# Designed miniproteins, single chains, continued (4): the designs that were tried, part 37

Each design is a single chain, and the fold is of that chain. pLDDT is the mean over its residues in the fold that is shown.

## One batch from the design tools (miniprotein)

Design m13267
Fold by ESMFold2-Fast:
Structure m13267 (fold): chain A 85 residues (1-85)
Amino acid sequence: SSLEEQIKQTEKELDRLLGEAMDLAEQTTDPQLKQQILLKMGSVIDKRMYGRILAGQGKLEEALKTLQDAVDDARRFIAEARAQQ
């Protein structure tokens, strides 16, 4: 696949993970854990925005790497949140 196709696919995975994190936050009765989920997902959103800036600059390899790192962060944060439920 092209780098552009890989970026698009990675963005879709981030959308899915952000939706999963939102569902976890909605299910969470612990206000502290809910706030931690939202804060950590905020950092993932910031990293996604930086990846989009890199893509807009034609830095496709750096953009993909940044977006993949955001996916890894989101997966880790979701797993940590699930372990605390």
Scores: mean pLDDT 89

Design m13268
Fold by ESMFold2-Fast:
Structure m13268 (fold): chain A 88 residues (1-88)
Amino acid sequence: MVEEALKEVEEIAEEISKLDEEIAKALRRTGRQVAKLLEEGDVEGARIVVEYGARELIERAKKKGLEEVAEKVREAQRILLKAIDEAE
């Protein structure tokens, strides 16, 4: 489940990279951090990282006028949070 979520987030980051490479890199970093925290058993920390990271990236995308990127980050947030909930 988590591996499938990380793959979907990577596909979303690939699409974002066509519009904003910095936001795509930050999303990939967030996904890697979530995977590490879940491996360490820190489910609460993983949720905080997703919620904080997604909020920052959505705000950054909106400031740049990249509504499509903001929507893609929201989708990645939903995918990661669902995977975290299923890991409990």
Scores: mean pLDDT 84

Design m13269
Fold by ESMFold2-Fast:
Structure m13269 (fold): chain A 58 residues (1-58)
Amino acid sequence: MIEEKLKRALEIGERLAALAKTKAPGEHTLTEEEKKLVAEAKKLDAEHGEEIVAYLEA
């Protein structure tokens, strides 16, 4: 349940961090993959963010 949502949020974060490392210094343009991952992360945060934070802070 919540653990799966947390796992997915971490996977998105790791992928975004990996993609950021491939960019040149000062490069701020999001790729199509990054845009999709950011949209998915925002949806997870909007729907389950409070539950994930409570789980992590327990």
Scores: mean pLDDT 73

Design m13270
Fold by ESMFold2-Fast:
Structure m13270 (fold): chain A 85 residues (1-85)
Amino acid sequence: MEASKEQLEALYRALLPAADEAQRRALEAFRNGTVVEPSEEEREAARRAEAELAALAAAGATSLTPRQQADAVLVTHVRAAERAA
């Protein structure tokens, strides 16, 4: 599904203050519609984030914090890069 340029910009600005370095790189790539090859550290961070998000879903979480939303963007970015390779 294609997000509008305005939605990508709004998401980037909302999540950026809570994001770490790996999440920031993923958010910038997401905002710009680009895929950058993730580092091994970013791949490990995405794996941990995916497990955490799965645990939250299993616990019945209906909303994500900005940090957890940034984790979802990181996971999406790493998976997109892996599929493009």
Scores: mean pLDDT 71

Design m13271
Fold by ESMFold2-Fast:
Structure m13271 (fold): chain A 87 residues (1-87)
Amino acid sequence: DSTLDALKSMIAEIPQVRALLQQKLAAGQLTPAELEELRRQLEGAIEQARQIKKQAKTKEVRDAADQLIAKLEELLAFLAGLEAQLA
């Protein structure tokens, strides 16, 4: 199932995104504008995942969408912490 595979791939990439953001912060390369854009993109991704969950015909797709939403919400909380460090 291409949808299930895509959801699982996105979930697996989230720790890599966190690591990249921490690396950019340590290097002094992370900007408030980049964080604002990323926050907007994550909010959009959460809404898309919610729509996928609502339209899901299998438990596996619904569960994967729920996991993705939870991980994206955790990433949003992580971004809020980074924004505080840049202020």
Scores: mean pLDDT 86

Design m13272
Fold by ESMFold2-Fast:
Structure m13272 (fold): chain A 88 residues (1-88)
Amino acid sequence: SEAETVRRVLDRVTEALKSEDPMEREIAESFALMTVSIAKLISERNPEVAEEVLSALVEGLRRMVEVDPENEVLRETLEEVERLLKET
């Protein structure tokens, strides 16, 4: 399912965010944001899977924020996706 794919991708990205290399963390953040954008588009175009996909995004983003709590972009992205899930 789309939700399972999102979950697997974000799990891998979350592991990459634990890297001690700032460049690897930056690349991981970019991949996370791209995945969020694609998943949001899938949710918008396929309402039947929107709740599952957005739930997977929230869970993944929460783990990423726990790994990098000072990352304002990830925190703001989590807040936006949580809002979208509540409106679904």
Scores: mean pLDDT 84

Design m13273
Fold by ESMFold2-Fast:
Structure m13273 (fold): chain A 60 residues (1-60)
Amino acid sequence: GSIRKKVLKETGMKLRAMGEAIDAVLAGKSREEAIQAAVAAAPELPDEARKLAQGVYDGF
């Protein structure tokens, strides 16, 4: 696919991963559970999802 389409798809996955991490934190889940939820939402970008979840958990 085009670079633009790939970037939009990856951005959508990252936003969903951040949302899942935020929801996990609000539900009182552990840091590891927040990371796992984010990775499940962005399975094609697991390392980026982990970094985003860590940032969300550690930032709030």
Scores: mean pLDDT 83

Design m13274
Fold by ESMFold2-Fast:
Structure m13274 (fold): chain A 70 residues (1-70)
Amino acid sequence: SLEEALAKLKEVIDRYRKEAEEIDTEYQNRLAAGEDPAAVEAEKQRRFIELSKKYREEIDKLRAEINALS
């Protein structure tokens, strides 16, 4: 149902946000530890690209399902 698809999308977005916050926390700690800011930022961006790829397929499938039910 549309309601079930929307609920699943919310759960996926909540998981994405949690993992994004974990990345932010990790990289803030690394900056506080005195690591090179440019290197830390480059690695953080790579991690966010990987996270986006991980969730892209699941989000795209749910969006297609919502569109089909709408």
Scores: mean pLDDT 84

Design m13275
Fold by ESMFold2-Fast:
Structure m13275 (fold): chain A 80 residues (1-80)
Amino acid sequence: SKEEILRAAEEYAERVRRWLESHGLEEEGERVARLILEAARLYVEAEETGSEEILREAERVAEEAERLLRRAMEEAARRA
């Protein structure tokens, strides 16, 4: 359900934010968390409306979240 998707995204975003914060990357953690939540909301909206445009936007935001997370994880590894 859409509620389950949003709840899972919120739980995942919070875990990512806390993990990055614990490695001194609080700002990056907040940005990644916001992008995860935005992508989930857009994905839900795309399913509800059937909009391919909104689905493409959800995919772009998700890709941005993945790129930022990957860079942040690499930085965390360098600091560890």
Scores: mean pLDDT 88

Design m13276
Fold by ESMFold2-Fast:
Structure m13276 (fold): chain A 114 residues (1-114)
Amino acid sequence: SALERLERAIERLERSGEELIASGDPGAIAAGRAALYAAEQGRKALELAREGKISDKELEELARGAEGAARSVERAAEQAKQGKLDPRTATAAAISAIGAGFLAELLVRKAEEG
């Protein structure tokens, strides 16, 4: 389900985000912070989705966005572990995570406003 896919993507973002921050590389830290931001907003959206306050269409869009961000962030984390982080990979991960986080934040705000 989209709910289960979103939950797994959030867990992936948290894990890889923490790994990126732990690497100490400035680009990795920025991508890691973006991933943790996306995970935080995603968790709020996940709770609202469980309460039926997010539509199936919006939940599917968020799940796809979060999965895309998780893949980009995981790629950056893998490269950082090898001491070979490409700045373009780090930037793509940060942008993808920020985008997913903003979508989640928008859905949270919309649900809370009624």
Scores: mean pLDDT 91

Design m13277
Fold by ESMFold2-Fast:
Structure m13277 (fold): chain A 75 residues (1-75)
Amino acid sequence: SEVDRLVAELRRAIEELREAIRRDAPSEEIVELVARIQALMDELAALGSTDPEVQAALREGAEAIVEAQRYELSR
């Protein structure tokens, strides 16, 4: 389903962002990954699903963005 596809893509993007932070990737790469996560979260939220797995993925995405912002401010 469209929901399952977006959840899987969002989870992959979150893991890619966390890996980039762990290896101290350039700020440009971190910013691009955050933008991709934001876009996927917007698409997923627009579907209006109340599925607990969807809500969990959106929460994880929001947490990952905050983590990336804190990381960039600490450079």
Scores: mean pLDDT 88

Design m13278
Fold by ESMFold2-Fast:
Structure m13278 (fold): chain A 100 residues (1-100)
Amino acid sequence: SSVVLQETLTLPAPVTEEQVKELARRFVERHLGPVERLELVAKLESTLTNAQGVTVHITTYFYRATLADGREVGVIVVLLRDASNPDQVQVIITLVAPAP
């Protein structure tokens, strides 16, 4: 069983991997407390074209966060980059924690 917490924000492009890692760390710390380790487990890239012919580049970062108390939680950061709006990146941060 798991609890899902999610945040969506829009950032100016480019968004770096260092910024993604910091956003993931801060999101976990805001909800669960201090993070001792934040490990990138996987990175997935995909491209979708919508019905209007607009191409969206999707980068998904899968992190494992180890809290100071020893708990491990999953953090997923999704970057959506719309080729028709290259100045902005939509960021979706999802925290997956064991249910209380």
Scores: mean pLDDT 85

Design m13279
Fold by ESMFold2-Fast:
Structure m13279 (fold): chain A 70 residues (1-70)
Amino acid sequence: MLSPQERLDEILEEVEKKLEAGEPLLKVGEFALEKLLEVIDYMIDQKVPQEEIDKLKEEFAKRFEELLEK
């Protein structure tokens, strides 16, 4: 099974592909948020500390913003 970090990498790769394909930013953002929530739910089920979940959320926000600056 993919780690939370590997799942995040796959989500952001898919986001980049959708943005390059000209999909509306709002739709891409909705997709990304939905997939991020699935990863967070998995981390909660695996009893990952809240601090690690918060770090994943911060990493997502940073990397998503970087993709928008292309």
Scores: mean pLDDT 81

Design m13280
Fold by ESMFold2-Fast:
Parts: C-alpha cells; sequence; structure tokens
Structure m13280 (fold): chain A 76 residues (1-76)
C-alpha cells in the first residue's frame, strides 16, 4: 500500500519519462475532476501540490482525500 504522495510521484515520473498512456490520461482527468481543477489531462503543478500538501494548504478536504485514494487504487 502506497501513500498518495508516493503514487503521484510515480505517475509524474512516468509522465516525464514516457508518453502518457490512455490509462494515465484518464487518471489525471479524474484527479482534476475530483479536485475541482480544469480538465486538461496533464498533471500540472497545482494538481501535484494540492494532492501532496499534508497540511491541507492545497485545499484537499478529508472527503476528497478518501475519494482520491479510491481513484488511485483503480489504476494501481
Amino acid sequence: MKSPEEVLRELLTAYINNKQTEELKELILKLEEKLGLEKTGVLDEDTYYKLLDPDGKGGITEEEYEELLKLLEEIL
């Protein structure tokens, strides 16, 4: 079991090192949708830090955090 921070780093690394797969694009779109961000299909800086902010400075609620974990589980 991995923390969302670890999972997101792996996804970001895959995005940087390789062309996005359809699965990765869909995951990013779902993350953007759940976080209330613009649906671009690209893991941008705002999405990344919003998820990784353990102090909640990024605006992720506990409810959104649990839903995000479920979305990450669907891909991993």
Scores: mean pLDDT 57

Design m13281
Fold by ESMFold2-Fast:
Structure m13281 (fold): chain A 61 residues (1-61)
Amino acid sequence: SLLEQARAALAAGDVDAALAVARQLVEQGKFSEAETVLKELVARFGDDPRVQALAREFAAL
């Protein structure tokens, strides 16, 4: 699943892969799963400007 793929990317420290999965979940209308991935990204990589950009995009939904 995309959620499993995101968690694997997060465990590997692959921020770009985790961000890509979060955006794909939003595109599929899976907002609850996308929010779960975003919260994990913010908790682990909250100072990363790519993560901050996604958080702003999500807040605009």
Scores: mean pLDDT 82

Design m13282
Fold by ESMFold2-Fast:
Structure m13282 (fold): chain A 106 residues (1-106)
Amino acid sequence: KKEEIEKVVKALLEVIPKEKLEEFLKKLDKYILGVDITKEPNKDALEIYQLVKELINSDEELASILSEEAREKLNKLPPPEDPLKAGKILMRAIGSEDLIEEFEKL
């Protein structure tokens, strides 16, 4: 499972434009500060948070976009159960659904 997560994270960082990912993380930071994400009732949203945790732990620049409090909240989450599915959900959420086919080939 660790190897699958690492492959998905690398593929996302390769395929998604950095600017889109940074803008998404800035918006997410504001949301996380006001909400207990460990109690998220929407499974797709929870999978996005779990995958974002893996992304920020793999890229220091992306981690720096989030506040310390938001990073602490994300780090309380378990790894995503289905990293590939979580990746596709994230790509749709950030407006990169046109790149999902390229992501799936990696």
Scores: mean pLDDT 80

Design m13283
Fold by ESMFold2-Fast:
Structure m13283 (fold): chain A 105 residues (1-105)
Amino acid sequence: TDKEKIEKMDRVLGQLFLRARMLEVEADVLEEQQKANPSLDLQSDIESSRKRAKSIISKRNNMISDYKTNKKKAFKMGDNLDSDINSLNSHYNDIKSNIDGIFSS
């Protein structure tokens, strides 16, 4: 139903926002660690997290725009984001592992 499609869209939009915010927060934490310990090589991880967050926000904004003009296109885009969400989950786990490694030193 249209209600079910809208509820799924709201969930996807919420997940994208949360994922982007988590990546930004993790990048902020890594930047503070880099400042505290200048010998740490975290620049690549920081840049990767920032790039991923920006990409997610861009896709989220496109979905919102498409939803206002063409709901069918927005729903299809939401369905196609499963692959991106899975990729982001893998990247998130890598960042978490890197942060845990820093705190263990």
Scores: mean pLDDT 74

Design m13284
Fold by ESMFold2-Fast:
Structure m13284 (fold): chain A 58 residues (1-58)
Amino acid sequence: GSEVAEAALKMYEELQKEGIDPLKLSEEEIADMIRERYGLSKENARKAARLVKELAKL
């Protein structure tokens, strides 16, 4: 799997566990959390953040 997809799924699961709705956060806020927690590059963190928001819409 892509590191982007893996980071997005893990971030989504952690936000659900923490009771945070990803749709209430900006993509930039989610990307910053991904960078801090998982060490992804700025570009990959932004891609993962968009995927987190798409997962939250399902």
Scores: mean pLDDT 85

Design m13285
Fold by ESMFold2-Fast:
Structure m13285 (fold): chain A 61 residues (1-61)
Amino acid sequence: GVKIDLSYYDSAEEAIAALEAGIDKLRELLAQAENETEKRLYEQMIAHYQAQIDQLRAGLP
């Protein structure tokens, strides 16, 4: 799905994989988007997921 609930993941690696899968789906939706409002929404969601990945990676060994 587009929204990822990180509370279901026991490890940062699983959470990162879920966020990356979400980004892939959002990129597909962005490529299919017909109007600027949808494009902006998907771009913002991709950026938000990427920021969460970056935070999780900062905690990895």
Scores: mean pLDDT 76

Design m13286
Fold by ESMFold2-Fast:
Structure m13286 (fold): chain A 73 residues (1-73)
Amino acid sequence: MKKEWEELKKKATDEQVAEVRARLRAGQPIEFDSDEVKGALIKAIDEDVQTAFDLINKAIDKLEEERKKRREK
């Protein structure tokens, strides 16, 4: 399960991760023809999820600041 995903990610090169990311952003289908491509997809998703969490946390901080201003008026 989790360990298998880590092993797959280790097989993927940075170039393969970049290629998978480019295809996803272009809305193109990804061919799962190798473990390296599967690992690249998992790695790309992990990176995108982390980026999404960072953006969400920044938005939450902004909402908290606005909420504080509304309470104090």
Scores: mean pLDDT 72

Design m13287
Fold by ESMFold2-Fast:
Structure m13287 (fold): chain A 109 residues (1-109)
Amino acid sequence: ELSKLVEEGLRLLAEKGVSTEETKELGKKATELMLKIVEELEEKLKKGEKLPDKEEQLELVRKTLEREIELAKADEEAKKLVEEQLEELKNADEKDQAKAAAVSKAILE
């Protein structure tokens, strides 16, 4: 059942993904987050805590994926801004080149 939730989550991420490369990166992040959720649920079970029902588990996975999709959108915009700055850097004087490089670094960090 958890495996099915992971597959469904990756599918939702792919459907809302922005590009092939971004979709692959999001898939990796989604898998890592889902594994963390599984580990947390297993620890709760081991401690004798009640596990959430199927609907609550699905909602948790869905919310996690929605967060990753929002982060991916910001990352895509950041990538476009970096590409724009690199193009400006190619045509700028030495002082403008240094400024553009600093801006690009700040966006990627």
Scores: mean pLDDT 50

Design m13288
Fold by ESMFold2-Fast:
Structure m13288 (fold): chain A 65 residues (1-65)
Amino acid sequence: SKASEAGKKATEILIEAGASEDEATLATAGGYVYLQQGDEAKALAVLSKVAGEEAGKKALEALRA
């Protein structure tokens, strides 16, 4: 996992949407790994699982920046 500015922003988005700090951190790390593999669909799925689809999409956009 990376504690980059993009990762911090994605984690903050998930926490604001109701995820715990641990859930948001793990989802952000998993989303980052899937994005590095080119699998945006799996990245969105792990992010959306902890905070819902809308927050997951916002977190995915933050990770792509």
Scores: mean pLDDT 82

Design m13289
Fold by ESMFold2-Fast:
Structure m13289 (fold): chain A 81 residues (1-81)
Amino acid sequence: DAEGAKEAAKANLRAAAEAIRAGDLERALRLLIAAKINAVASGDAELAKKVTELVNRALEAAEAGDVDAAVEYLEEAIETV
């Protein structure tokens, strides 16, 4: 259901932020992929687009070593869902 998909997206985004803070980028990547899939599964195209954009920005920041920026993008994505 759409609400269950949104809750799954939030849970995966929160877990990804924790993984980024812990320096576990491999785990963070898997969780971010899951969150994007959950956002698409919600059936809300605007939400899916916004979550995907913020997740991509978070990943770019994390790869650059900017943990604070990466987490802020994920917090914004959580608020969007």
Scores: mean pLDDT 86

Design m13290
Fold by ESMFold2-Fast:
Structure m13290 (fold): chain A 78 residues (1-78)
Amino acid sequence: MEKEKELKKRIEEAQKEIDQANTDLANSGAAYEAAAKDPSKRDQAMADYTATGQAVNDRILKANEEIKKAKEELEKLK
C-alpha cells in the first residue's frame, strides 16, 4: 500500500524534473537568441547554450530511467 504511493510519487517527481529541464532549455534558447544578436557575445552564448543543452539532456535521461525503474517495481506489485 505505502510502497505503491512512494513509487507513484517517484514517477511524479521525475516527470516534474523533465518538465523543469525542458523549461530551463527553452529559457536558455531564448537567452541565446537575445545574446546572439550581439556578435561580440555570440560565441560565449553558443558555448553557454551548448553546456545547458548537455546538462538538460543528462537530467532528462536520468529522470526517464527513474520513471522506468519505478514503473517496473510498480508492475511487480500487481
Scores: mean pLDDT 83

Design m13291
Fold by ESMFold2-Fast:
Structure m13291 (fold): chain A 90 residues (1-90)
Amino acid sequence: EGKEAAKKVVELAERAREAAEAGDAEAALEALVEAHVLFEKYRDKLSDEQAKEVNEAVARAQAAIAADPAVLAAVEARLEEAEKAAQAKL
């Protein structure tokens, strides 16, 4: 169901934004990654309006991460670790 998936992605993006505003880079990254994976899984089930709401929520989360240089650096370091771990699983 597209509406339910869109709501869940928006919730995850909002959690990422709140975590970033609190300085919790790990929680912000985990929520943002979950939002991205879920969005890609249900992309074809989302209406244009639902996709816009998701993109706006993700953009707000990314802006919150970028607003604090320490949070941004920690998120970037975590992303690099996650990418190395994903490559190591192959």
Scores: mean pLDDT 78

Design m13292
Fold by ESMFold2-Fast:
Structure m13292 (fold): chain A 116 residues (1-116)
Amino acid sequence: PEALIAELRAAGAAWAETAHPPGRAERTNLVAFDAEGRLAVARFLTETAEDLELSLEALERAIRWAEERGDALAARQLAELLEEVREEARKNGVLTPELEERIERLIARAREIAEA
């Protein structure tokens, strides 16, 4: 994961985040933005509740990065990604009420940043 982040940074990514379960680097979530604040790559795991929770951790950190930068475009793209993650999680049967509430809070935060 660290090597992948370093490679993305070397390729010009302004920000990158990965998250995976302990000891399972093959199950990696990834989100990265270029220097212009455009989404460069997104990969989220939604097959288990654990995968979904890690995906939400990566998206939450990305939202904080967009907020610190004042990047409305990145925030809008993150809100759209969260809606897609929620739909896939629902399809996979892993969307608990607690996880759904967490996703709704993150979508609201991302939209707030996008409107600022």
Scores: mean pLDDT 71

Design m13293
Fold by ESMFold2-Fast:
Structure m13293 (fold): chain A 91 residues (1-91)
Amino acid sequence: MSEEQEEKMVKALEEGDVEGLAEILKTWSKEERIEWAKKVVEILKILYEEAETEEAKEKIKKMLKTLGEALEKVGDKEGAELAYKLLEEIE
């Protein structure tokens, strides 16, 4: 993945841009979506554990919801479940 594409995807997650993220994910294989979802979920888990404020924790929860919704929109239920499982674990 290019640095520019990675920045666009991170911005979409931060802004809750489900449609923009889904448009990018639609161009990927199922395997690529699952691998990326695993990496993002691991990063968000670390960021949540390191979050010092309630506002920061809520932003991470929003990013997980956006990731899950975008993956569901492209028909990748397995990837969406990874995001939703972490979201359920962190309440």
Scores: mean pLDDT 82

Design m13294
Fold by ESMFold2-Fast:
Structure m13294 (fold): chain A 110 residues (1-110)
Amino acid sequence: SEALRALMARYRITLEPLEVRTDEYGLAPVIEIRGEAYAPKSLSEEQLIAFAREVLDLLLEAMGLRVVSRRSRVRVEGNTITLEFEVEALDGAGRPVTVRFTFVFHKVEV
């Protein structure tokens, strides 16, 4: 995605290829997305959260999903920051879909 490349350049973050898993069993499908990224130590936690939200929004748009609700959690362990998002969404037919997005940032010297 050109938009994703532009985001990486703007934030100076290197994003590894996303891992995507879909569980279609049960009443509503669950899409699990994992991202791992390398970010300058100079970037604030708020800037990392903003980057992750923009990446998630691009993915939700690409999947044709409409957001109903969003929850997020942040965990900090040394130079590793983990952001977890849970999104309740509707697909193009109005069916509920849950998206779980885990983003792991490694703070590095640049």
Scores: mean pLDDT 84

Design m13295
Fold by ESMFold2-Fast:
Structure m13295 (fold): chain A 54 residues (1-54)
Amino acid sequence: EIKLTEEQKKEIERAKKLFDEGKIPSFSAGFALLLSNMTPEEREKLEALFEKKG
């Protein structure tokens, strides 16, 4: 439905790296807004990554 811009994709990649490194404890508030503008596929992928830390 909604296409991600190259900049949005880059921000997602950076967030993944920081999360994987354990530098960011939570994205709930910030990423909730981004998820609203993402495709269902991208949203599910991000949630899976966040759950990985738990």
Scores: mean pLDDT 58

Design m13296
Fold by ESMFold2-Fast:
Structure m13296 (fold): chain A 112 residues (1-112)
Amino acid sequence: DPRELARRGLEAIERLIRGEVSAEDLLRLAKEAAEAGDLETALLLAMAALIKESTPEIRELLEKLSEGDKARQDLLKVALTAAESPDADEEAKKAFLETLARQLRGLLARHS
């Protein structure tokens, strides 16, 4: 159920912002969303995981999810800069995570 995955994803990002879950927890949920065909939820969750911990597995998933879509590729570049920049502070990372949570809330609101 895409709506249930998006709802679980929103809760997971909010818990990640509070330090209650790991990047690995969000990566697992992102893979579940991708396998279900919910590529938008998968992308947002994988980006949230990237912001907390940049790993090759997270980067590979994000590249695959962004394949053929320039807007997603551009968003991935922004997320990589936020995650991997030596001068990225915790306030900037938190603001990005809150933006991803708002995007997931928007996905949930699109259902009739």
Scores: mean pLDDT 78

Design m13297
Fold by ESMFold2-Fast:
Structure m13297 (fold): chain A 80 residues (1-80)
Amino acid sequence: MEEKKKIAEELLKAAKEAREGSKDNPVQATEDLIAKAKELNPAIGDAVRAAYNKAMTESVEKGAQAAIDLAEKAAKNLLK
């Protein structure tokens, strides 16, 4: 449906921006990604937050990577 495609495209764009922003400030870039994901779809936003929190127990970089990866995976799943 049209709405799912729009959400997926916006989520992919947010994930790309987070990948670029995380080079300078991974915490802020990830928080911005989670906020955008929640705005687009609360369940996806919650899943991205959970992935970030789990990976953050090892490092900030792993947290950011896990959040970005989950957001991209969720967007691709919306397109199916």
Scores: mean pLDDT 83

Design m13298
Fold by ESMFold2-Fast:
Structure m13298 (fold): chain A 64 residues (1-64)
Amino acid sequence: SRAEQLYNSLTPEQKELLRKAVDAIDAGDWDTYDKLVNELMKLTGLSTGEVSQVILLERRKRKK
C-alpha cells in the first residue's frame, strides 16, 4: 500500500517522531501531536495527508 511505502521510506529517527505523535494521540495531547506532525512534514517533505496515512498505519500496527 502507499502508506507502507511511505512508512518504509522513513529513517529510524523519523519513525521515532511518528511513534511519539501516536503516543500524543493516545494521551489526548493534540498540541504535541500537531507539533510533531509539522516536524515530520518539514523533515520528510510529506504532505499532511501522507503523514496522516503513516500515523494510521502505526496505530494499526500497535493494535495487532
Scores: mean pLDDT 81

Design m13299
Fold by ESMFold2-Fast:
Structure m13299 (fold): chain A 122 residues (1-122)
Amino acid sequence: MEEKLKKAIEIAKRLTEPFNVPDELVERAVRWVARELGEEAEKLSPETLALLAVLRVLELENVPLEEIREVIRRWLEEHPLSDEEIRVLLRYVKRHMSPEVVEVVKEVLLELGVPQEIIDSV
């Protein structure tokens, strides 16, 4: 787990660099998200864990939804998620983030070819 957290922190720092987010906040967010996920954090790649932390940070920093959508789209194009990771991602976003961010995540997953059945299963 600690190696996964370290890798996720480095990825999240890179993804948040354009938004001038302090490194300390990014590192804290990765550890915070991993704690909220509990055992489900072990099911996620470092890349997916980093994405969840980035989403939390961008929402806290009031980054516009269109910019958040673009970050998600570009990241997921390069790092396709397994069905299990998609379910964990959707459960986390649904529990811990605004309805607007939930809708953006669902729309991007649909645009990238994730079946509606998987999205509706959460």
Scores: mean pLDDT 86

Design m13300
Fold by ESMFold2-Fast:
Structure m13300 (fold): chain A 100 residues (1-100)
Amino acid sequence: MTLQELLDKLSEEAQELIRNALQLVKNAESMTDEELELAKDYLKEQYPEHSDLIDEIMEIIKDESLSELEKAIKIVELIGKEFKVDEEILEEIKKKIEEE
């Protein structure tokens, strides 16, 4: 099963947030602080009911002590908890991220 097929088992909002957050993790090292703040503002506009979650995601992305993989796993776990994703599906998503 692909990462996309696993994400398709989630709500559309959870899928989009995970995809956007994972893309931001990959791009963060090439982004300025100003670009990261713009990305945060954009995500809060897209997901206004999850503003606190977006702040937590951005803190993880800015944590220079974490690897890209560690950031991706922590972010997926936070989103999974917020959206009450099935634990088995969440573990499979984390495994697929680790395999990339």
Scores: mean pLDDT 81

